# Designs tried in a protein design run: designed miniproteins, single chains, continued (2). Part 80

Each design is a single chain, and the fold is of that chain. pLDDT is the mean over its residues in the fold that is shown.

## One batch from the design tools (miniprotein)

Design m6939
Fold by ESMFold2-Fast:
Structure m6939 (fold): chain A 68 residues (1-68)
Amino acid sequence: TAADALRQILQQLQNDPDITATLVGETTVTAHTSLDTPKQIGLALRLLGDYPNVKVTLSGNTLTVSAL
């Protein structure tokens, strides 16, 4: 389910010391990163490839993953 995908994404992001990730409600993961722009784009593309039922948005150093 989308909720299971978000929990897995949260755990993966929390394993990276350059990322601070938090689950907001039951539908959204917000991740603040210290990564450069190319690495942030790479992370977003990887998440989209691994999880087809999520939407990923990037704004500055913040990556937001939402259930579709």
Scores: mean pLDDT 80

Design m6940
Fold by ESMFold2-Fast:
Structure m6940 (fold): chain A 58 residues (1-58)
Amino acid sequence: SAELEALAKKYGVTVEQLEGLRTLEEELGRDVAVQYAMRELGLSREQAEELLAELAKL
């Protein structure tokens, strides 16, 4: 969706990575998704938490 593309561009990640992150949070919870975003996507904790909060609105 255009909203996922805009969010991906804002955080310097791909739409595929956002979809994977959404699935990860739904399956394993917020803490695991935050840790994944920090370690694998190179985001700070604050960026990871903001991204996941925005992703939850989509």
Scores: mean pLDDT 85

Design m6941
Fold by ESMFold2-Fast:
Structure m6941 (fold): chain A 70 residues (1-70)
Amino acid sequence: SSINKKLKELVEKYLEAVKNGDGEEVGRLIKEIRELLRKHASVQEVSDILERLSLQDLEGFKSLIDKILS
C-alpha cells in the first residue's frame, strides 16, 4: 500500500538524518512518523516504536515496523 511505502521512506530519511546529525530534520521526521502511525496502529504500538527509535534500537524499530506493515 502507499502507506507502507511512505512509512519506509520516512524511516529511511530518519536514519539518514540521524547519521548526518541533522537534529531539525530528525524532529520533523519523528512527528511525521508519529502522525502516520497513529492512523494505522494502536496507542501502545506507536509508543513502543517511538521508544525504540529514541533509543536508536534500529533492529527493534525495524521489527516493530515490519509487524505493523505486514
Scores: mean pLDDT 77

Design m6942
Fold by ESMFold2-Fast:
Structure m6942 (fold): chain A 69 residues (1-69)
Amino acid sequence: MATAEQIRELLERHGIRISRAQASNLRKLIAELLEKYGGVTPALVQELSRTFGISRAVALELIRLYLSG
């Protein structure tokens, strides 16, 4: 599972700066959305994108990192 530090590093590469606490909250949000939608769906990607104010491409990279790290 992706760590808060790995999430921060990914977002920093896209010019987005967050705290460790924010990264931990984002990790929890991704987990909740995966449970709610039963996996990676277009609706999940859109909800994450809108909630965090990031592009769908960055949202997909975060989900991939969460599932692989």
Scores: mean pLDDT 80

Design m6944
Fold by ESMFold2-Fast:
Structure m6944 (fold): chain A 59 residues (1-59)
Amino acid sequence: SELEELSRKAREAALAGDAEAAAEYGRQYGELQGDPHAPRTYAGVARAEALRAREEAER
């Protein structure tokens, strides 16, 4: 499904430390939820996960 594909892409981008790609896939995932705040929320969470993964890779 589109939701599953976007969730996987957001997770993979986040694990790779790609904050912009993770945020974009998270935003698209949120758009499918129908909640007007979901795109911002999911984009923010995915971006934060990518930044944490980047920090771990630098240690």
Scores: mean pLDDT 79

Design m6945
Fold by ESMFold2-Fast:
Structure m6945 (fold): chain A 83 residues (1-83)
Amino acid sequence: SEKEELLKKAIEYAGKAIQALEKGDIKKAIEYAKKGKELAEKAGAKKAAEYLEKGVKAAEKGDIDKAKEYLEEGVRELSEELG
């Protein structure tokens, strides 16, 4: 389904955002997390989108530990929506 494809892509982008944070590439992490959020919103995954937005905001403030925590929570919520 379209929802399933959007959720899978959102998980992929959120995962790329976490990897970018681990490598210290904050700019790419923010770009990937924003894309993941857009896809989560299109899929109707409200809680996941909220966590990904919190991850973006934390990364923009330089709070990398909080950003990673929120992005991981976003991935968890997306995975629960996917089943």
Scores: mean pLDDT 90

Design m6946
Fold by ESMFold2-Fast:
Structure m6946 (fold): chain A 64 residues (1-64)
Amino acid sequence: PERRVVTESRVLPEKDEAEAERMRQDLIARLEAEGWRVLSASVTWEKEGDKYRLTVTALVERAP
């Protein structure tokens, strides 16, 4: 089976766990709609000046 890592990021004015979960769920839904099986999806935060970078990383698999 084909495996791929997909990453999306967004800069936010503050650390917002609800927005992180929404972004994570939206990415999972989009990937599954495209025919990928989502094996894992994780959230990370990085402070950038006065803002925070939210990154969602998903490991996906496509059956042959």
Scores: mean pLDDT 84

Design m6947
Fold by ESMFold2-Fast:
Structure m6947 (fold): chain A 80 residues (1-80)
Amino acid sequence: SAEEIGKRLKEAILNGDSGTVAYLLLVVLPAVASSLSEEEKKLILDAIREALEEAKRRGDENLVKAAENALKRAEQILSS
């Protein structure tokens, strides 16, 4: 589900699990992108934005960059 993808992305980003982030963005999200509603796309993007806000609160520059990169990539995949 969109909620599960969003939750997994947020958790993986905040845990520094770059392998899981790559899998979700490069394999899972492209496979389901065309079947997602606008509300479901927003849920996924909002989950990544929450990860970015949390990374900024922690002051972890590497985690902020990871979250920003994940957000940009997800936006590209979901806008196609």
Scores: mean pLDDT 86

Design m6948
Fold by ESMFold2-Fast:
Structure m6948 (fold): chain A 60 residues (1-60)
Amino acid sequence: MKGIYRAKKDVPKTTPQTLGLKEGDLVEVLEETEDGLVKAKNLKTGEVGWVGASDLEPVE
């Protein structure tokens, strides 16, 4: 089930497709891939991009 996750650490926006995050930012997971990448929306900024699932923790 898609849900709300929290960034475990700062994630820099290294590519145009990457979702930039700060530690503690809340994101909504929109899509998951088999490679452990997720497409997520940063609830603070409204930006959508790709981030490693390992950089997120569930809060829902």
Scores: mean pLDDT 76

Design m6949
Fold by ESMFold2-Fast:
Structure m6949 (fold): chain A 68 residues (1-68)
Amino acid sequence: MKPSPLEKRASELAERALQLPDPEARRRFLSEIFALLDKYHAGELSEEEARERLEELEKEIRRLEAQQ
């Protein structure tokens, strides 16, 4: 199977989430990323909707990385 650009971006965000200092934040973001991919693969989200949701998760991760 070929990873889509969306799946690659999700994997990159998961790696960034794993490096967050707060264990609760790590678990939350990983759970949300997996749930998003599950909905996308089930056809419940379009590629555009999934991309927008990943962008929001990336903003949240970036904010936490900056605040410390």
Scores: mean pLDDT 80

Design m6950
Fold by ESMFold2-Fast:
Structure m6950 (fold): chain A 104 residues (1-104)
Amino acid sequence: MKIEVKVEVRSLDGQPPSEKVRRFVEELKEAAIKIAKENPITSEQDALDLANRIVEEARRIAREHGARVLGTKVEIKSPDEIEVTLVLEYEGRRYEVKITIKAK
């Protein structure tokens, strides 16, 4: 199964994302790829469990970097497509991070 993971970051203040936040996002992408490979999606429950694992790992990585997760949103768009959106605060700035997982 070919798994595609995309992570996008957008600042909520209209300024470019910082280099530190970009490094945080890269670590999150690597973690999401690992979790997706270890947890194949065969049901809607598997998709929800996968999304929840990614949220928990994102909270852990955020804490290690001194960021706060202010909100999370999970959307199961199809059995093969999951979208996790995080709103986080890092060094006084707010960011939206969107993680998309597609099974091809």
Scores: mean pLDDT 81

Design m6951
Fold by ESMFold2-Fast:
Structure m6951 (fold): chain A 62 residues (1-62)
Amino acid sequence: SPEAEIAFLRQTVADLEAEIARLEKEIASTTDPAEKARLQERVDNLRAVIDSLRAHIAELEA
């Protein structure tokens, strides 16, 4: 059902936001600029995935 799919996508978004929070803590504690850049790229990629999932949720809720 659309409701079950929305619930699954919302849980996926929550899991990805938790991963971003974990990565941001790593960025804050990392002193190596190259490692910071690598972690930031991963955060940016995950944010793009979340944006796509949120757009899909919005379409299902319309």
Scores: mean pLDDT 90

Design m6952
Fold by ESMFold2-Fast:
Structure m6952 (fold): chain A 97 residues (1-97)
Amino acid sequence: MKYLEEGKKALAAGDYEEAIEKFKKAIEEEGEDNAEALTNLGKAYYNLGDYEEAIEYYTKAIEIDPSNREAWYNLGKAYEGLGDLEKAKEYYDKAIK
């Protein structure tokens, strides 16, 4: 998908706002069940310090693909960012299956 690729390039370059725009376009074109776009959208929000938004999108990604270890790990990181160390540990434990 063009927008998913463009979003990944923006994310790698540290252009987090552009990455968010591109990943949202990817979700519009491919539907809300695009676990890869949702995971990357969560990463962009996490890098901006928007931990609540990151949690929302990572949660949507794992609802679609519960085997996505990266999304579970990143959920742990986002909860750690909020200071919820108990939830962070629970999600980290799920990531290392």
Scores: mean pLDDT 83

Design m6953
Fold by ESMFold2-Fast:
Structure m6953 (fold): chain A 72 residues (1-72)
Amino acid sequence: TRREAVDILTATGAALKNAPEEVRRLIEEAIRAAAGGDLETAIALLDQAASLASPEDAKILREARARIAELA
C-alpha cells in the first residue's frame, strides 16, 4: 500500500541520515512519489540513490527497493 511504501522509505531515510546530500535528496523524492501513489517512480529513485551510495548504504537501499517492489 501507499502508506506501507512511505513507512519503508521514511525508515530508510532515517537509517541513511548521514549519507551524502544527493542520496538523501533522492530518498526524500522517493517518499514524495510513494505518498502520491507513484511506486514506479519511487523504485527508480531508489535505484538511482543506490548507484550513488556507499556499498553498505546501497545494500539498505536495495532491500527497501525489493520490499516496495512487492507492493507495486
Scores: mean pLDDT 86

Design m6954
Fold by ESMFold2-Fast:
Structure m6954 (fold): chain A 89 residues (1-89)
Amino acid sequence: AEERLRELDKKAQEIGKKLAEALEKGDLEEAAELLEELAEIEEEAARILREAAEREEDPARREELLAAAEELLRRAEELRERAEKLKEE
């Protein structure tokens, strides 16, 4: 689980760099697609954290994992909203 989260973080960093380049070039279509890819990564990370929470015996750690998962889902929603706005330009 932790290794998969690190892999997702690395992918997010790579996509973030491409997103910055697309925005600098004014390629709004590519930027929107990259924002959607980032949203998918955040949603996958949230699923991994929820699965980890189900196996966690410490209530405090379980709550922390669930809170982190909810935060990732909120970011994913914001990324999808930004992508939709760019597609309308």
Scores: mean pLDDT 84

Design m6955
Fold by ESMFold2-Fast:
Structure m6955 (fold): chain A 81 residues (1-81)
Amino acid sequence: MVEELARRVVELAREAAEAVRAGDFETAKQLYEEAVRLLVEAGVPREEAERIVSRAVLMHLTGVPEELVLEEVRRAIEEAL
């Protein structure tokens, strides 16, 4: 279900953003790649998956509320499928 996929991607993107803030770029990269992998396995093309995850990480880094990040990610996944 797109909703469950979107929630997991948003959670991984938030954790990646927290890792970036902590200076842990190795963990941030692993979390980013896991989120991209989940989207690709669900049928989202890799380029679009990378764009969706990058945007979610940036939104978390800039303090956008999680409800708005979730809505944006859900919409982007639905449009990419």
Scores: mean pLDDT 87

Design m6956
Fold by ESMFold2-Fast:
Structure m6956 (fold): chain A 70 residues (1-70)
Amino acid sequence: METFTMEIESSPDPARQAALDAMLDGLVAAGLLGEEAAARMRELMRRHPGARLTFTFDAEGRLLDVRVER
């Protein structure tokens, strides 16, 4: 089974954070990301501004793993 990795740098800049939120909404709308996975990613980005976050997903868009770097 193929896995996908997505690296996102969380930003304290509201404009950049809004762009990241819009990107996640687009991925959910396209069926590439699960709604619960997107919600969890948003919560983690909100709690860790300025951190680099690495998310690993399965082919169905389920979140398998999260790594946080500060």
Scores: mean pLDDT 77

Design m6957
Fold by ESMFold2-Fast:
Structure m6957 (fold): chain A 58 residues (1-58)
Amino acid sequence: SLREKLVEALILLQRGEMTFEEAAQKVGLSKEEFEELFRKYAGMTPEEAVAAGVGLRP
């Protein structure tokens, strides 16, 4: 699902194991859109960022 892909992408990004371009492609967003989303929720865990409303509801 999109939520699972987003959480995985954010985890890999925070660990430095994936680029923004790769993460964006994985979730179907542009690099700029994903980068903005990551910056908006930076400092949160991937699970917290998703829960806080990156457009995915529980």
Scores: mean pLDDT 68

Design m6958
Fold by ESMFold2-Fast:
Structure m6958 (fold): chain A 84 residues (1-84)
Amino acid sequence: LDEYYRERAEALRAALEGARQFGGLSELEYVEVEDVDTPASREYREALNRLIAESEDLTRVTVRRVSSEEGEELLRRRREELEA
């Protein structure tokens, strides 16, 4: 889960740099697992939210909260993708 949030933050940073160069506004959607509350997940969420806030002028970012059940499915798919 921490790796997932880190990857999203890095993707957001790349999108931000692209938008700044072209002065364009784009739409991005990120998913946040609502029922997972560990110190690590909170720290990564705070870092991601900071990047999202800084991108508001350049990129329209939507963060969708999902249940722990949906979060487990996302994590399972991510693990399979990394293993395959």
Scores: mean pLDDT 58

Design m6959
Fold by ESMFold2-Fast:
Structure m6959 (fold): chain A 71 residues (1-71)
Amino acid sequence: MEKLLELLEEALRKVEAGDTEGAKKAMEEARPLIEELAKQVQEGDKEAQEALKRGEEILKRSAEAARARGL
């Protein structure tokens, strides 16, 4: 879970810096971890549910930053 949040934070920083390729690579690395997290959420893991919620907040900030940059 921590590695997923680190990758999402890295993607956010890359978007804020205008590095779209770096953000895309971080998201590609995060994708299999998001799939595993989704399975854990379906199994009722509360820590996975909190991690997903936190990840969604980071993704929302990344989308807002990308929009502000005209990406």
Scores: mean pLDDT 77

Design m6960
Fold by ESMFold2-Fast:
Structure m6960 (fold): chain A 71 residues (1-71)
Amino acid sequence: TVALIEPDSPVVAVVQAVRYTADGVVEQVASVKVETENLEAALKWVEEQEARLRAQYDARVSGGVVPVDSA
């Protein structure tokens, strides 16, 4: 719980993305972990990673990315 983490205590931040398949299986599509010196740094890192993963997912699902290489 956040109340147990002091401002100067090391904080471990984890971001996981999972999806449910048609067969009801939970599949982990991404997992990122980092140790930070404080909660503020952890929250900033989580926001950046969440935004990045969401943008990647949206781009893949809604298009807007090149589906093949442009060699």
Scores: mean pLDDT 60

Design m6961
Fold by ESMFold2-Fast:
Parts: sequence; structure tokens; C-alpha cells
Structure m6961 (fold): chain A 69 residues (1-69)
Amino acid sequence: GEETLRKTEEAIDALLAGDTEKALELAKESGNEEVYKLIEEAVRALEAGDFESAVRYAAEALKVAREIA
């Protein structure tokens, strides 16, 4: 729903700011398991220096959140 989309957008903003802990907390608050999983993968990619994969996972999380809004 609307709250899932909002929390997903906030999680992506935190991820882009380098705040991986806040990104995971916000993704969990989204209430959607697939969004959480995708943000967790984005965090792992970012920590590994794979920025391309991090962006792709974040984009997929946003797509999932939009489709259920």
C-alpha cells in the first residue's frame, strides 16, 4: 500500500546517503518481505563496492512497492 511505497522510498534515500542500518530498518517497516529482501541485497552489493547491482536492487524494490500501492 501507500505506507509500503513511502517506507521503500525512505529506505532508498538512506541507502544512497550510505546509512545502511537506517535503510534496513525502513525496509523492515515497509511491511513487505520482498522489498526488505531487495534492500538487503542492495546493502550487501553496496558494501561489496558493486554500485551497479546496489542501484538495480533498489530500483526493483521501488518497482515492487509501486505495483502493490
Scores: mean pLDDT 85

Design m6962
Fold by ESMFold2-Fast:
Structure m6962 (fold): chain A 94 residues (1-94)
Amino acid sequence: MAEEAIAALERARARLAEAADRAEARGDMDSVISLTLAIAALAVAIRAIRAGADPREELAAAARVLRKAAENSTDPEAAAVAREVARELEALAA
């Protein structure tokens, strides 16, 4: 469970980084900032799980951060990626 959660969060970080790069290429700084903050929050979640935090609670918290990042992203693609990743993390937390 912990290793599966960490793997999912690492994949999520990679997908968000790619989406942030594409948003930056389009000049959408709101999306770049929102996704970068979400990536940092996912890194904190990974560290918390490694320190013995409940993987389900950390996945649920990460999903909430991603929902907020989607709301704050003005690039539709960046917002869609954040929502999709949030949904995937929510499914693992269930």
Scores: mean pLDDT 88

Design m6963
Fold by ESMFold2-Fast:
Structure m6963 (fold): chain A 56 residues (1-56)
Amino acid sequence: MPPVVLVVEPDEERRAAAVAALEAAGLQPLSAHSMEEAKRILETHRVDAVFVARSA
């Protein structure tokens, strides 16, 4: 089973690009537009890694 990766990115276009890149790498992506949504996903789904897309 491919690893499940949660992407947290509020921008729809960037989130979609990240999901597509993870799928191309053979990973199973889940997406969230906020940390609150990410917390809900983490409570109901098994996630192997979390990627938070942000500028420093």
Scores: mean pLDDT 78

Design m6964
Fold by ESMFold2-Fast:
Structure m6964 (fold): chain A 83 residues (1-83)
Amino acid sequence: DEERERAARELERRAEELRRKAKELFEKGGLENEAKGYRLLGESYAQLGAARGLRGDVEEAGRLFELAREYYEKAKELEEKAK
């Protein structure tokens, strides 16, 4: 399905951009920037999971969604520490 493939590639592109932004935040350092960075990583891996799901790789999609959840949890912990 050409539509699914185009959607998957768009999700992968957005995920890559989010990871670049996260890397920049980690390079700046500090709890607030680290929390924001982990939020962006969670969002990036959720988008990659969606892209793999569109390609029919349900098992890989599940692993990427689990990784996204772990990064969201790390972000939440750091957000609480930054207060």
Scores: mean pLDDT 87

Design m6965
Fold by ESMFold2-Fast:
Structure m6965 (fold): chain A 86 residues (1-86)
Amino acid sequence: MTVRIVVRGGTDEAMELVEQGGRGAEAAGGTVEITREGDTLTVVVRGAGPAGALAALGGAVSAMMLGGELRSRVEGDEITLTVDAA
């Protein structure tokens, strides 16, 4: 299972929360790829299992709680979480 988190128009705080989620997934045995371009952050998590997926989701939800909107898309075994900062 692959979890991709995209933060668009993110503050430094929102991006830090999503990166923390990615690091939690890495600690759970996943592999994590982090790409930052301006105010856009992309975190891709692979092979983390349920604990890593929960860590990644927690980061996305925390970023959303800073005033953003969270959207999800499921395609096969890939989950994409998009946080559009307000």
Scores: mean pLDDT 81

Design m6966
Fold by ESMFold2-Fast:
Structure m6966 (fold): chain A 69 residues (1-69)
Amino acid sequence: SMEELLERIRNATVEEIKELLKSPDPEVQELAVRRAGLLGTEEAKKILEEALTSPDPRVQEAAREALKR
């Protein structure tokens, strides 16, 4: 469900974010990228940098916003 998905993302670790990014759903990928932006770790930053090359414009935009620090 959407509620379970949102709860999973709110508490997602870096490893869980990597799993979410394997989803074919761009909405899931976008939420995972936004979560990575909140973690502020070096590994999360690498995820954001890779997301800039996503074919989905929403995912790219989320990564750009998160890296705007």
Scores: mean pLDDT 80

Design m6967
Fold by ESMFold2-Fast:
Structure m6967 (fold): chain A 61 residues (1-61)
Amino acid sequence: SKMVEEVARRTGVSLEAAELALRMVRAGYSEEEIVKELVEKFGISREKARETVRVARELLE
């Protein structure tokens, strides 16, 4: 989706990481829960994971 591509473009994370972040935000997970999943599954930093969650939330508002 265009939204997944936009999250990946703004943050530099993979399309798979961007899709997971958007899916978890839509499902109502907390920032810390999403950050934990992104770090564990994709090996990105906590800082990059938090940035990814914030961008995903901005695009869903």
Scores: mean pLDDT 89

Design m6968
Fold by ESMFold2-Fast:
Structure m6968 (fold): chain A 75 residues (1-75)
Amino acid sequence: GRSPDLEEVEKEIKELLEKIKKSKDLEEAEKLKEKIEEIIKKVKSVTPMSKELEEKIKKIKEEIEKILEEKKKKL
């Protein structure tokens, strides 16, 4: 089965992504982005990196950049 740790991490990242989407302040969104990056860095250090996990991380990073770019354009 899938690792329980990965499921927990995915839930935490999803919650942070929702907070970034709902955030009206770029500074707050940027802090939330840093928190997600710290979580990803920790996962990479303790969990063997599979292609599936690497692709999931890439998609998360792309989604964060997309949200931040949209927020910057709306400013």
Scores: mean pLDDT 75

Design m6969
Fold by ESMFold2-Fast:
Structure m6969 (fold): chain A 62 residues (1-62)
Amino acid sequence: SLEEFNRRVMARSSPRAAAVLQLRMEGGSSISQAEIARRLGLSRATVSRALREVERVAEEVL
């Protein structure tokens, strides 16, 4: 399932990247990078880097 896949990605990611992915899971596809940045108190650049880390880890978990 997507939820199981996302949990595996979170387990292999940094705590920051895992937090960003967790918010995306909770907010679904409608949550923006700007909203994630606001909720976590991060810059948009930091969220963007965290999402790139998630993408890299996801490719390794597949």
Scores: mean pLDDT 80

Design m6970
Fold by ESMFold2-Fast:
Structure m6970 (fold): chain A 61 residues (1-61)
Amino acid sequence: SKVSEGEKYFKEAMKALDEGNIEEATKYAKRAIRLFLEAGDTSGAVEAGNEFAKKKFEKLK
């Protein structure tokens, strides 16, 4: 499903952040959010965006 695909891309985004690859992480996060929105999971898209932004902010410290 698109939700399952969104979850996979979101996990790749978080992994890329852990590796310090901000550009790649952002691409995966945008793909994941789009997949959640296409699936009608607006709540999941918002949560994914918030979690990604929070983790990205922590990586800048």
Scores: mean pLDDT 83

Design m6971
Fold by ESMFold2-Fast:
Structure m6971 (fold): chain A 78 residues (1-78)
Amino acid sequence: KAQEYLEKGREAFAKGDLEEAYRYYLTAAGIAIQEGDSESLKESAEGFQELADEYEKQGDTEKAELLRKLAEWLKELS
């Protein structure tokens, strides 16, 4: 369930499709919240942190900051 979307997100990230990776990680986080799955919440947070690092590398510091904030909130939920 959540793990399927995490895997799809990682595949999209590896291809450089950051927006698709974002959507998959967001879907995985939503499922993990609904199911009370702390492990998948932490993995989703890691995905958002990796996305933030990549956006920062591309010069999109504003989007990177928003993604890091999202990752921190998800870690607090887990």
Scores: mean pLDDT 86

Design m6972
Fold by ESMFold2-Fast:
Structure m6972 (fold): chain A 48 residues (1-48)
Amino acid sequence: MSASLAVSMGDVEKAEESAPSSIREDYVERAREQKKKLEERKKKKELE
């Protein structure tokens, strides 16, 4: 299993509480996007 370490849900949650709403939202969004794309890319690469 090739797991990637770019951002963790735990870290995202922690950062949310520390950052202002605008930055917090952006950070969470970016973290989700990165994780989602990483998973999508792996699944798509193996599926195709």
Scores: mean pLDDT 63

Design m6973
Fold by ESMFold2-Fast:
Structure m6973 (fold): chain A 69 residues (1-69)
Amino acid sequence: SLLEEAIELVKQGKFQEAAELLSTVQDPARLQEILDKIKTEAKLSQQQYNELLGLVLNLQLEAARKRFP
């Protein structure tokens, strides 16, 4: 599942790859639920959580800008 793959990537320190996978989640509420589960399961600090969230949001913003310039 997407959640399991993202948790494994994050546990390996592959935040960019995890963010690319998570950037496909268009629903903000669903994305928040997934990120909260990753924080718990991968035992992320608040700083690591914020870094992952920032990467995901930046990727989603870039995709939106490319589609609707």
Scores: mean pLDDT 83

Design m6974
Fold by ESMFold2-Fast:
Structure m6974 (fold): chain A 73 residues (1-73)
Amino acid sequence: MDAAIEQGVRGVYQSVYEQALSQGLDEKTAKEIAEESAKVFREKLLAGASVEEAAREGVKVANKLIEEELKKR
Protein backbone atom coordinates (compact mmCIF):
# COMPACT_ATOMS: atom_id res chain seq x y z
CA MET A 1 0.00 0.00 0.00
CA ASP A 2 2.56 2.62 1.12
CA ALA A 3 4.91 1.67 -1.75
CA ALA A 4 2.11 2.24 -4.28
CA ILE A 5 1.30 5.63 -2.71
CA GLU A 6 4.99 6.63 -2.85
CA GLN A 7 5.18 5.57 -6.52
CA GLY A 8 2.17 7.80 -7.31
CA VAL A 9 3.57 10.70 -5.28
CA ARG A 10 6.90 10.47 -7.16
CA GLY A 11 5.03 10.39 -10.50
CA VAL A 12 3.02 13.52 -9.67
CA TYR A 13 6.16 15.30 -8.40
CA GLN A 14 8.14 14.43 -11.56
CA SER A 15 5.31 15.44 -13.93
CA VAL A 16 4.64 18.78 -12.19
CA TYR A 17 8.37 19.59 -11.86
CA GLU A 18 8.88 18.98 -15.60
CA GLN A 19 5.78 21.07 -16.48
CA ALA A 20 6.89 24.03 -14.32
CA LEU A 21 10.40 23.99 -15.82
CA SER A 22 8.96 23.80 -19.36
CA GLN A 23 6.94 26.97 -18.62
CA GLY A 24 10.09 28.90 -17.68
CA LEU A 25 10.04 28.71 -13.87
CA ASP A 26 13.36 28.26 -12.05
CA GLU A 27 14.36 24.96 -10.38
CA LYS A 28 13.61 26.19 -6.84
CA THR A 29 10.08 27.38 -7.74
CA ALA A 30 9.41 24.25 -9.83
CA LYS A 31 10.49 22.06 -6.89
CA GLU A 32 8.24 23.95 -4.44
CA ILE A 33 5.21 23.63 -6.75
CA ALA A 34 5.97 19.92 -7.38
CA GLU A 35 6.28 19.28 -3.62
CA GLU A 36 2.94 21.01 -2.89
CA SER A 37 1.16 19.13 -5.71
CA ALA A 38 2.60 15.78 -4.53
CA LYS A 39 1.58 16.61 -0.94
CA VAL A 40 -2.04 17.27 -2.02
CA PHE A 41 -2.03 13.97 -3.98
CA ARG A 42 -0.82 12.05 -0.88
CA GLU A 43 -3.33 13.77 1.43
CA LYS A 44 -6.25 12.98 -0.90
CA LEU A 45 -5.22 9.31 -1.17
CA LEU A 46 -4.93 9.02 2.63
CA ALA A 47 -8.40 10.61 2.94
CA GLY A 48 -9.85 7.80 0.76
CA ALA A 49 -9.89 9.43 -2.68
CA SER A 50 -9.19 7.34 -5.79
CA VAL A 51 -5.77 7.64 -7.48
CA GLU A 52 -7.49 9.37 -10.42
CA GLU A 53 -9.27 11.89 -8.15
CA ALA A 54 -6.10 12.54 -6.11
CA ALA A 55 -4.11 13.11 -9.33
CA ARG A 56 -6.72 15.61 -10.61
CA GLU A 57 -6.56 17.57 -7.33
CA GLY A 58 -2.74 17.59 -7.42
CA VAL A 59 -2.70 18.82 -11.04
CA LYS A 60 -5.30 21.50 -10.21
CA VAL A 61 -3.07 22.86 -7.42
CA ALA A 62 0.00 22.72 -9.70
CA ASN A 63 -1.74 24.64 -12.51
CA LYS A 64 -2.94 27.32 -10.08
CA LEU A 65 0.53 27.81 -8.54
CA ILE A 66 2.25 27.87 -11.97
CA GLU A 67 -0.26 30.48 -13.21
CA GLU A 68 0.30 32.65 -10.10
CA GLU A 69 4.10 32.56 -10.60
CA LEU A 70 3.79 33.42 -14.32
CA LYS A 71 1.55 36.42 -13.47
CA LYS A 72 4.38 37.85 -11.32
CA ARG A 73 6.61 38.13 -14.42
Scores: mean pLDDT 82

Design m6975
Fold by ESMFold2-Fast:
Structure m6975 (fold): chain A 68 residues (1-68)
Amino acid sequence: SMEKLQELIDYAKKKAEEAGLSEETINKIIQHVENLYKLNPDMPLEEMKEVIDRIIKVLKRYEEERAA
């Protein structure tokens, strides 16, 4: 179970860094991942990764809108 959470955190960090998000935003994403795992520990890993991808996409859009 802890290995699953660590894999999700590592996945989220890598994807958020690749997306060019700030360290502050990456830390917020990690908090969302930890909360997702806490509330839905039995959710399939693939489905959790899809949720992470959506969170990153939404936060990147917000950063782009603020930079414009």
Scores: mean pLDDT 83

Design m6976
Fold by ESMFold2-Fast:
Structure m6976 (fold): chain A 75 residues (1-75)
Amino acid sequence: MREGIELFNKGLELYKQGKYEEAAELFVKAAEAFEAAGDNLGSAIAYRHAAESYEKLGKLEKAKELLEKAKELEK
């Protein structure tokens, strides 16, 4: 859990700086850490932030894939 929170917060910092590729990578790592800890809701939130970061980069296919993964975790 601590690992996922730290990665997520670093992703938010990079997102605010406009470093969307680096932010997306950290949000994906945060999502994976939350999943490993059994926090499916935290993982879903992190995947949505990664998807938003990819949307900023114009990588709409990657964004859609991550949004679908987030929705599966909330079911």
Scores: mean pLDDT 85

